# Designed miniproteins, single chains, part 60

Each design is a single chain, and the fold is of that chain. pLDDT is the mean over its residues in the fold that is shown.

## One batch from the design tools (miniprotein)

Design m2210
Fold by ESMFold2-Fast:
Structure m2210 (fold): chain A 91 residues (1-91)
Amino acid sequence: SSMAERQALARKGLADMPKRIEELAKALGSEKLKERLEEARANAPTLTPAQLEAIRAALRAAAERELDEEELEEAVELLVAGETAKLLQAL
């Protein structure tokens, strides 16, 4: 695949990734989490496609088990910080 295609897929994946956390944050009614999701989107371009896929898989699993507010807040903070390995461990 071309590098342009890989970059486009990575950007799309990053856009979809915060949406999963945003859906959970809306269910919990937290304005603080919404603010952190905007910061996460700003950091999005630094992640590799492999890291994106791993995060999306973890977020899908987390959504199925319904994260509590503390778990969701930790996940958003790790996403904003770009700490992919810790994010995957937390989810």
Scores: mean pLDDT 55

Design m2211
Fold by ESMFold2-Fast:
Structure m2211 (fold): chain A 63 residues (1-63)
Amino acid sequence: SPEELKKMTDEDIEKEKEEIFKKTYEYLKKTQPDMPEEERKEKAKKIAEEYEKKLLRLKKSLS
């Protein structure tokens, strides 16, 4: 929610990013098991970074 997002610290945002990375990595491991580990990590990292950027933009718009 907007109120919760305004209360999030930089550490909270990093924690969310790490959680998205882990969930995306596990999802790719299950759905695309033949994908090389290095490629899987890179894709999960990009998705987590995009999520963080969107979250930060939204937080800035609420200020």
Scores: mean pLDDT 81

Design m2212
Fold by ESMFold2-Fast:
Structure m2212 (fold): chain A 65 residues (1-65)
Amino acid sequence: MTKIVAAEIRIVAIGIEYGVPVEVKHVDDVLEVTLHGASPEQAEEMARRIKEEAERLGVKVRVHF
């Protein structure tokens, strides 16, 4: 399993945990993550956790909400 696939799995798991639909796109070496319908507080916390997981795996991520 590549690091980018591992990051995508963890990002989707965070979406499930928060009950927020998450869209993930692979653009070059970056994961573009869109959070759909999250509150500002949920979006901030989710973006923080997503970035932490991606950084741990050495994967670049951008979060949109």
Scores: mean pLDDT 82

Design m2213
Fold by ESMFold2-Fast:
Structure m2213 (fold): chain A 71 residues (1-71)
Amino acid sequence: SDEALKKLWQAMSDLVEKASQGDKDGVEKAIKEVQTALEELKKSDPKKAEELKPSVDGLIDTANKIINGTS
């Protein structure tokens, strides 16, 4: 549903914000929230979840690199 997609976008936005703040604990919690939202989207719209999975995985990887200082 559109609601599941909005929840995923909100979780991804929160992850970006926590990563930009250097909040390591916040990033870990936000990653779990993003993963939960993606699983909920898979139940309602599996095709959309498959389409967005590479972007979600890429965002999680980028957030982890930011908090670990890999540049």
Scores: mean pLDDT 83

Design m2214
Fold by ESMFold2-Fast:
Structure m2214 (fold): chain A 95 residues (1-95)
Amino acid sequence: SLEEWKKRIDRDFAALKEALDRAAQGDVNALISAYLLITGLLVESYLIYKRTGNKELVDYTIQKLKDLAEYAKEKGLEDVAKNIEKTIESLRKLA
C-alpha cells in the first residue's frame, strides 16, 4: 500500500540522517553508508513508480531529499548535498 511504502521511505530517511550525523563527525563508513542510502532511495522510488505509476511517492521522496540536502549543507557535507541534488534531478526525469 501507499502507506507501507511511505513508512519504508521514512525509515530509510531516518537511517540516512543518522549516517549524515556520523559522517559529519568524521566517520568514513557512515559517509559510504550515506551514499548507498541515497542511491537506494533513488532505485526504490523508481521501481515503485514503474510498478504502480504513482508519482505521489516520487514527489514525497523529492521533498524529503530537499530537506536532507539542506541538512547535509548545515553539517558541512557539501559533496553529499550535491549528490542528493543530482538524485532529485534523476527522479524528476521519471515524469
Scores: mean pLDDT 82

Design m2215
Fold by ESMFold2-Fast:
Structure m2215 (fold): chain A 68 residues (1-68)
Amino acid sequence: RDRIIEAGLAVFKEKGSKTTTADVAAAAGVSRATLYSHFPSKTALAVAIVGEEMRRLADELDKELPAA
């Protein structure tokens, strides 16, 4: 699952909304069946990728604004 999210982030940064489940599966080195077992739809995958990016942005903001 984590490998799929990491690969999805990399592909999403390159292709944005044009990212396909096939691109993410290939980048993660997994089959589409394995990807769909973790993310039953392209929307579920997109939500997980956006959620991970937002979590990383929040972590970076905490580092930049640690005194607030």
Scores: mean pLDDT 71

Design m2216
Fold by ESMFold2-Fast:
Structure m2216 (fold): chain A 64 residues (1-64)
Amino acid sequence: SQEENIKKAEEWLRDRLENEVEDGGRLVITQEEADKFGLGPSTLKFMAQEIAARLGKNVEVVTV
């Protein structure tokens, strides 16, 4: 379901933001990663920005 895909995407983004990206760092989201969740890269970017804000991290989120 779309709801399940959104939840999986949020969990994946949170894990990356907590464990792979430092404060002031950069998170790159690819078209392949967006396709894996059945979501647009702009949607994943927005979700990542929201999660980073909740974590209190300053992260540059870019789509390629």
Scores: mean pLDDT 85

Design m2217
Fold by ESMFold2-Fast:
Structure m2217 (fold): chain A 63 residues (1-63)
Amino acid sequence: SLEAEVRRALASMLLGLAKVYEKQGKFDEAAELYEQASRLLEGVDPDFAEEVRKKAEELKAKA
């Protein structure tokens, strides 16, 4: 559906930005972006959403 495509596209953009912050060592900022992306993915790809959420938790532990 168009809604699912929009959610996936927005999540992709947030994941890209999160990866940039992660590479810069900005783990708190990266974790917040991964968390936002995870919420967008819940209705589209719940398995991937959970994976992204766990990534956010791991980065918060490093901050």
Scores: mean pLDDT 86

Design m2218
Fold by ESMFold2-Fast:
Structure m2218 (fold): chain A 67 residues (1-67)
Amino acid sequence: GAEAARRAAEAAARAGTAAAGASSWHDMKQFAPEDPAVARYGELGAAAGQAGDWRGAARYLEEAAKA
């Protein structure tokens, strides 16, 4: 239905935004706090985003946010 299509479009837009945010994570990592778990997942998210893996980027950034 229309709602399923809308949710898919929103998920795709959110994943695209996460990939763009992952590019910014590389710059922010240079001045990031010392939490090694957050830094590690942030780096993985940035790399995945730059590679075009928006699903992987979103997952790594979510893990960074949970740490």
Scores: mean pLDDT 60

Design m2219
Fold by ESMFold2-Fast:
Structure m2219 (fold): chain A 58 residues (1-58)
Amino acid sequence: MAEEIESLVDEAQVALMRGDKEKAREILEKAQELYEKHPEDVPESVKARIEALKKALE
């Protein structure tokens, strides 16, 4: 589960770097849903990356 969330966070960052904010938000929402279902499996570093991306997209 953590591996999938990390992959989605990486994809969201790439989309944001390409200027595709809508795609980045969509991917981030999927990562957030997986994190909420399995929070115990997610490292603190990945949680911080999700929060940073949310701030960047606002």
Scores: mean pLDDT 78

Design m2220
Fold by ESMFold2-Fast:
Parts: sequence; C-alpha cells; structure tokens
Structure m2220 (fold): chain A 58 residues (1-58)
Amino acid sequence: SKGDELLEEFEKALKEAPPEEQRKIAMDFVRKAQDILSPEEFEELMRRVAELLRERLA
C-alpha cells in the first residue's frame, strides 16, 4: 500500500541519515503522507511512525 511504501522509505531514510537530518526527514514525511494518503491510511501510518520514533528517540 502507499502507507507501507512511505513507511519503508521513511525508515530507510532515518537509518541512513545523521541525527541532525532525521527530524527534517520526519517532518517532510508527515507532510507528504498528509498530502497523499486517505485519513485512515494517514492515521495508521502515524501510529507506526510514532512507535518507530519513540524507539529511535529512546
């Protein structure tokens, strides 16, 4: 799905990027997801992103 593709791209970008750039990547990702996804897909994706970021920030 579009959400799964976006999440995979996001996770790869975060792994490849230095910490300084990860926030920009996250913000760009959220904006793109809002633009492309349905409300339901966006909510599900944001849930997964929140879990990913929580783990990365810890």
Scores: mean pLDDT 76

Design m2221
Fold by ESMFold2-Fast:
Structure m2221 (fold): chain A 99 residues (1-99)
Amino acid sequence: SMEELEREMGEGFLAAAESALAEGNWLTAAIHARMAAGVLEGVRRARALLLLGEAYALGGDYEEAIRAYEEAIRAAREAGDEELAKEAERKLEEARAKL
């Protein structure tokens, strides 16, 4: 289905973002995380938004990191993943401390 194709593409973008972040390439990570968040839903979208926040934080863009973490918290709670929401809250607090 079209939804299955979008999920596969979104997971590919998410994996690319994780790889880029691990290599310290925050800009590439942010681009791929945004693409993943645009097509993924539920918990997977929340993870993409968390990764987007981490990418911006690594790049020193704490204002954008905060926005991404706030969206990740909302998305995680809507998906029922309270552990992911708490992880995003922890990273949000760290980003606020840098601003």
Scores: mean pLDDT 91

Design m2222
Fold by ESMFold2-Fast:
Structure m2222 (fold): chain A 57 residues (1-57)
Amino acid sequence: ATPEQEELARRAAQSLVDAGLITPEQGEALVQKALEEGYDGDGIDRLGARAATTGEV
């Protein structure tokens, strides 16, 4: 993963935590999964939506 993807993943996870949609621990797992898969912004947004609705990373 690139530093840009890592930063984007962290920002997306933090936004979801701040909104109360996921826990900080789920946010950390979301970042890790995004980095493993090499997701771009759209992929990270989809991961966040899934985490918020299903409680899974």
Scores: mean pLDDT 70

Design m2223
Fold by ESMFold2-Fast:
Structure m2223 (fold): chain A 60 residues (1-60)
Amino acid sequence: MLKATLTAPNLYAAIGLALRVIGELPEAKVRVEGNTVRIELPDTPEGRELLEEAIETYGE
């Protein structure tokens, strides 16, 4: 499993990010804690690309 912790600018953005990840990869596991999003993705090329894109957008 690929894991990342991302900080969104606010709670609304955090929820939006979580829903986007689940929408793209239903096997993803996501936790929202305030404006922090914890993501677990499958270790696949698709999961790696999605993780890289999310890190590029939000970072940690």
Scores: mean pLDDT 75

Design m2224
Fold by ESMFold2-Fast:
Structure m2224 (fold): chain A 70 residues (1-70)
Amino acid sequence: SELDEAKKKLEEIKNKISEYIENNKLTKEQVDILKETLLKIVEIDEKISDELERTKKIIEELEKAYEDLK
């Protein structure tokens, strides 16, 4: 699904930012900006996970309603 692909891309970006912090001599301001970006990625990932759970429940309810019509 597109949401699963989005989660995978977020994980890749998160890993790249973490590696960049570890492997580069950054100012405190640059580190703070990157850490804030990591926090935003976590928040987006949680929102995607919540939306996937809601969508799965709706699909299950619709499938059940459809089966009940057979």
Scores: mean pLDDT 79

Design m2225
Fold by ESMFold2-Fast:
Structure m2225 (fold): chain A 68 residues (1-68)
Amino acid sequence: SAAFEAEVARIKEETKEKIKKAKSDQEILDIIGEGLVRLAEVAERHGASLEETLAIAREFIKEAYELA
């Protein structure tokens, strides 16, 4: 849904902004972990399938890795 996509996009952008301001590897890991928890909560609320949730999580980790 458009609402689900908007919440996922917001989590991604907030995570990217936090990573750019992070001062340590541990801080980056904590930020990514927090983003994944939030993403899973949003997916559960919108009734996303496991397949859809894992695909979104994979893309999220990939984008975070490219910024770190």
Scores: mean pLDDT 85

Design m2227
Fold by ESMFold2-Fast:
Structure m2227 (fold): chain A 92 residues (1-92)
Amino acid sequence: EFEKIVRETEEKLKDIGKKPKKLALLVTGFVQLAIALHLGDEEAAKKIKEELKKLGVSEEELKEFEKEIEEAESFEKQLEIAIKKAEELAKK
């Protein structure tokens, strides 16, 4: 289910926006990180963070994101935070 949402979001964003490829990659990465953190999958979270760093995301931005995910009330809210963070970083 979550893999389908990630793939559908990536496909939609390829055709939309000023820098669709960068936005799609960031949305996919942050959504996957939110899912890994929600499930307590430390190994997956570490791997995804390294991939996001290759896309230009800083260690500080990742720490802030992890705190926001930890403080989120629901999984749906965690996904909303992930998408918003990706959109903010894609503007830079």
Scores: mean pLDDT 77

Design m2228
Fold by ESMFold2-Fast:
Structure m2228 (fold): chain A 71 residues (1-71)
Amino acid sequence: ASQEELDQEVAVALALIFEGIANIDYKKGNKEAAIESYQKAIDFLQKNAPDSPEAQALIEYLKKKIEEIKK
C-alpha cells in the first residue's frame, strides 16, 4: 500500500519539476520549449500515476496551460 502510494506521490513531484521548467521557459519567451516540458509532465503522469485523481487533475491543468500558450 504505502510503496505504491509513495511511487504515485513521487511521480506527481517529478511532474511538478517538469512544470517548473516549462514555466521558466514560458517566462523567457521559449513557448515551444515550455509546451514540450508541459507535455513531458503529462506523459510522465500518464505512465507512472494513471489512476491517481491528483495526477489526473494535474494532467487536465497542464493540458489547459498548453492550449493557453498556443492561443
Scores: mean pLDDT 81

Design m2229
Fold by ESMFold2-Fast:
Structure m2229 (fold): chain A 62 residues (1-62)
Amino acid sequence: MSEEELKELAKKLAELALKTGTISEEQYKEALELIEKGGSLEEVAKLLPEDLRELFEAAKKK
């Protein structure tokens, strides 16, 4: 995946985590700020629950 595609995926996973109540609104805002500012995708992954983090890591390998 390209870096743009990974950022889009990270944003969608963060949104899903917010909808399921797995992360707070503050954590979601932090994830969006990291993505928007070109921050480390590893920092974004740390804010995601384990299941969604696995999906993100699998996407990075392709």
Scores: mean pLDDT 75

Design m2230
Fold by ESMFold2-Fast:
Structure m2230 (fold): chain A 69 residues (1-69)
Amino acid sequence: DAAAERARWREVGEQSLKAGEIAYKNGDYEKAAKYFESAHEAFRRAGDTVGANYAKQKAEEAKKELEKK
């Protein structure tokens, strides 16, 4: 069922987003970027444009922190 598959991807996106936010708060920007990239892909697969755009923005923020080193 395509609807059930999309719901599953949204859940994966939400879990990855939370993991990324925790990693970011802990200063682990490399892990944060990877989690946010995973969330972005999951939200895209779910058709959640708002979630995908938010996760993409968070991944970019984490990558900018890595560039400061």
Scores: mean pLDDT 86

Design m2231
Fold by ESMFold2-Fast:
Structure m2231 (fold): chain A 113 residues (1-113)
Amino acid sequence: MVVITQSPASLTVAEGGTATITLTVSGGEVLHLSWLKQKPGELPELLIENTSKRPEGVPSRFSGSGSGNTFTLTISNLKAEDSATYYPLALVEVDGKPLLMFGEGTTLTVVPA
């Protein structure tokens, strides 16, 4: 059985602070990991692909890292526009079969300092 755990479920951080979101996967091998940003009423935005690659146009404040079964999204120098729900999208191999899995989501609220 594969278990995917995202933490924290929610956090509130002041502008200029740092948010860290962690994903742990058990019971399978992570082949690919992406991080998505979702705002209400907007299309999801790709922030990080292949664990640590930032697509063109994504601010350098967003960084991804990780290996094996533990992955982290770090958002530094937080801005008001970073308030959103963040989802990892993992391609996990379980018993030779690829499965596409989403984390539960982390709701980030950025407040004035």
Scores: mean pLDDT 86

Design m2232
Fold by ESMFold2-Fast:
Structure m2232 (fold): chain A 71 residues (1-71)
Amino acid sequence: ARERLREEVARLLAEGERYFSTGSEEGLERAIEAYREAKRLAEEGGDEESAEEAERKLRELEEFRRRAEEE
């Protein structure tokens, strides 16, 4: 059960990275969504390391988006 959750979290983290690498605004939104879902699933599964990674990536992307809107 947890093994499937871990696999899904890893896939979502990879998808987020791919979306962000496109450099598009649509890609940024999809990356944020993917990392948000990865964090939620990692937290539910007790995968602290993946949850921290997803949180870090989410924070970076949200700050990037906010600065682009604010500046």
Scores: mean pLDDT 78

Design m2233
Fold by ESMFold2-Fast:
Structure m2233 (fold): chain A 58 residues (1-58)
Amino acid sequence: SLLDIIKELIKKEFGLTDEQIDTIIELAKAGASAAEIAERLGLSVEDAARILAAFRSL
């Protein structure tokens, strides 16, 4: 699926695990901001925003 392709690209680009990506998707569905996701996963706000934009393009 397109989601699986995006997950693989994000894993490669940001060095994330499948568990971290699934957590980001869950938080995004709950309406979490890029800043909240960044704080929870130890990412920069810029990286969290890029990841959210990729998933919102689905």
Scores: mean pLDDT 81

Design m2234
Fold by ESMFold2-Fast:
Structure m2234 (fold): chain A 94 residues (1-94)
Amino acid sequence: SAEAEKHLNEGMLAYLQKNYEEAIKHFEKAIELDPKNYAAWLNLGLAYYELGNYEKAAEYFKKALELDPSNEVARENLKKALEKLGKYEEAKKL
């Protein structure tokens, strides 16, 4: 939807400005409006990663991969989040 796209874009702008909490609010609204938007899940994961919440980052990167299994950006960021969590064997299997 146009409203979902608007929130995704506003979230990305906040993310680029390093306003990660504001970015999260926009990405959450984008997901509420369009839960199949893998880009919104990916960017939500990136924002949580920047805040040091690697558990939530890994969860949201997994959601992005479930929606788009060929997404190499989500896969690589999931590996990084799992490594931060000490889940090295899970990271190796990606």
Scores: mean pLDDT 91

Design m2235
Fold by ESMFold2-Fast:
Structure m2235 (fold): chain A 63 residues (1-63)
Amino acid sequence: DAAFRRGLELYLAGRFEEAAAAFEEAIARDPDHAEAWRFLGYALEQAGRVEEARRYYARADAL
């Protein structure tokens, strides 16, 4: 998934809000991609959006 790979590159670069947007795009294309849900959580947590991150971790764990 190109969107997921882009999200990882942005995350590693410390561009957490942009990484979150890329992971959201990956989830829109493949809602069963558990790693995309987890990395969206990681990116949101690093961006200070901790409550949103918790919800996405729960969704990843349910897959």
Scores: mean pLDDT 83

Design m2236
Fold by ESMFold2-Fast:
Structure m2236 (fold): chain A 58 residues (1-58)
Amino acid sequence: AEELVEKAKKAYKEKRYDETAKLLLELYKIDPKKAEELLSTFDKKVAETLTDYLNDEV
């Protein structure tokens, strides 16, 4: 869980929103509370990208 949080934060800082969304999806499967907390700290762009992934994968 910790490694995914760090990777997601790093990808977000590098403006790699696609990678950030994928990492958040993996984190959500392991620890949904941490994923939601991290997502609320990011811009709406990441939330929109994640929603698109969830809609396509579910």
Scores: mean pLDDT 72

Design m2237
Fold by ESMFold2-Fast:
Structure m2237 (fold): chain A 63 residues (1-63)
Amino acid sequence: MPKLDEEEIETMIKVIEVTAKEKGWSNKQVAEALRRVAEEAERLGDLEAAKKFYEEAKKKEKE
């Protein structure tokens, strides 16, 4: 699996945000979805992508 670049990571975050808004997810549910994506990136060896997704999840939990 190719590693995600910074633009791809930002695009995935935006897609999750749009989907969450359409599905009526709370910020807590968005944070949980971002953590799951981060965990998957970490399992695939993409530690940089995982770090970015974890950072975004933490921001959502504080909102």
Scores: mean pLDDT 79

Design m2238
Fold by ESMFold2-Fast:
Structure m2238 (fold): chain A 63 residues (1-63)
Amino acid sequence: SDANRSGAAGAAAGAAGDAAASAVGNWEMYKLSHDPHAKAGAEAGAAGDAAASARYGQLAFNS
């Protein structure tokens, strides 16, 4: 149904948005710090892995 298609598309767009936002944040950290964890987080987020991106971002933030 259109509602199921809209819901699935919205969830996928939300997940992609989260990953993209995390990638951007990590990339900005890498530009400022040159922390390899921030670079790894940016690459993971760009690949759509929001969880890995967040984990690497946390490592960069705490380094």
Scores: mean pLDDT 73

Design m2239
Fold by ESMFold2-Fast:
Structure m2239 (fold): chain A 85 residues (1-85)
Amino acid sequence: SNILDAEKLAEEQTKKLSKEEAIEAAVNGAIVAEYTKSESAIAGAAAAIRQIEKLYGKEAAEEALERASEFVSEEIVKKIRELYE
């Protein structure tokens, strides 16, 4: 899937979730990216965080990145942040 497919999927899924559930889903996506080292998983986590920012604001997106940093390496967090920004 391309970036547009990941963004649309993230938008649809995030709309169905509360803010806390959306943050937890994005953190789980980052954990999958850490274990798989998959570019697709990194892009999916970044797309989920962008949708959180769109629906709940920058502070919620930063909370998702902060929570992800507890479970994943600095390298993966940096890659997710670069694609999210």
Scores: mean pLDDT 82

Design m2240
Fold by ESMFold2-Fast:
Structure m2240 (fold): chain A 66 residues (1-66)
Amino acid sequence: MSREELEREVRGAMAELALAVAHVTSEDPETHERLAEALARVAELIAAGRIEEAERLAREALEEAK
């Protein structure tokens, strides 16, 4: 997989995480906090050029959001 393909997958996963954060209500503030923190961390990893780690973290966070 190329860097460009990884970046596309990471952006897709970030969009799914953002939707998960938006759909988590105040019913579970701990889950909302965790998802928001994961999204911020993924963005930080992308900015640092750590695309593979960003993709892995985004996938992991999405799994826990279930």
Scores: mean pLDDT 72

Design m2242
Fold by ESMFold2-Fast:
Structure m2242 (fold): chain A 68 residues (1-68)
Amino acid sequence: SSIEHFIGLALRLIGDPRFDVEMVGENTLRVTARPGAEDALRELAEELKKDPRFDVRVEGNTLTITLK
């Protein structure tokens, strides 16, 4: 299900030392790149934009992922 996929993504990102992850809504994650991980955040954003289940926004070193 979309929610199970979203939870799996959240757990994967929380375990990634390059990122700080915060749940900012019931279906929304805010991911902030740690210093030196800005390119990794941009690559993550481009991969997630390919998934039609997500709305993805990039602002500076922060990525907002919303489950549709």
Scores: mean pLDDT 85

Design m2243
Fold by ESMFold2-Fast:
Structure m2243 (fold): chain A 56 residues (1-56)
Amino acid sequence: GELEEAAKELEEKARELEEEARKLKATGDPEKEFEAEVLEGIARIYLGVAKLLKSK
């Protein structure tokens, strides 16, 4: 259904954010490290919402 489709889209976006965060952390730049932490937080929220949508 559309809720399951929305959940998959959120999971995909979360994975992209986690990948970007890893790249930012790899630079060793404190400013980018902080940005990476913010992106990781957003990814966790997206994954949580996606899990909730898939649970019914």
Scores: mean pLDDT 84

Design m2244
Fold by ESMFold2-Fast:
Structure m2244 (fold): chain A 85 residues (1-85)
Amino acid sequence: SKEEKEQEILELTGEALELAKELVELLKKEKDEKKKEEALKLLEEADKKAIEAGKAAQEGNYDKAIEYLKEAIELLKKAIELLKE
């Protein structure tokens, strides 16, 4: 339902915000400039996906909004993994 999709968008948005917060803390501690640059590029790509998700949600395209949020979350997870390894 529309209500269930709106709830999923809120849950995915919350997950993305928590991951972004973790990523920012890891970026502050990172000493390897190449890893830092690659992680920042992934963060920029995730931010673009989050903006696209917001636009899709405003247009009532909840399925597309969910897809973009999941893509943003995967990019954030990849950046975090890069900085932890």
Scores: mean pLDDT 89

Design m2245
Fold by ESMFold2-Fast:
Structure m2245 (fold): chain A 60 residues (1-60)
Amino acid sequence: MEEDKIEFLKAAGRGDVDKVKELLEKNPEIAKAKTPSGKTALDIARENGHEEVAELLEKA
């Protein structure tokens, strides 16, 4: 469970759209996952300029 959240946050940070979709389909609750700093996957995607990932996360 914790592993999936870490992988999801990393996928958002690198702009891996397919991995983000895969993990959201398996467990939609991971959309609420945060880093120890309180950043969401959406925050990370936007900070790294991954607009396609950010758009996906806004719909979740």
Scores: mean pLDDT 78

Design m2246
Fold by ESMFold2-Fast:
Structure m2246 (fold): chain A 97 residues (1-97)
Amino acid sequence: DEEEERRRKELEEGRRELDALVARLLAALRAAGAPQAEIDALRATYAARRAAFDRLDELVRAGVPAEEQRAVAARIAAELSEAVRRLAGLLNAVREA
């Protein structure tokens, strides 16, 4: 199914974009002199969010209804957006300190 293949590519692209964003934020935090404990907490948060993509992949492979897939994707997107906002907030706080 062309639609299923498109969704798989979108998920993989989203993972790559997230990985690149987190790598840039980690580098910026280190350059700004962030405490190691904050960097470790960020890595733990990222690992938890990334595991959610594997669950979404399973739903796509299992052929669950598109509406259910969209609901799960929206939840993951909201959690990732919140995580990114927290990362940016930490970077700003470290730079202001």
Scores: mean pLDDT 70

Design m2247
Fold by ESMFold2-Fast:
Structure m2247 (fold): chain A 66 residues (1-66)
Amino acid sequence: SAVEKLESVIYLIEAEKYDQAIAGIKKLAEEGLISEKTAKEIIKAIQAGDYKKAIELLKEEKKKLE
């Protein structure tokens, strides 16, 4: 499910697997599960080392799908 895919990306960030997390976010945007704008904001947060913001944005997207 979309929720499980978002949870997997959150797990990758928490596991410090940032390149895999970025790839997962890009795939979510390609599948239309999150917007391209949101995907870019999350990736920018990861690249800036703001992992708390990246996780917060992913949790907000997850809530929209619950």
Scores: mean pLDDT 86

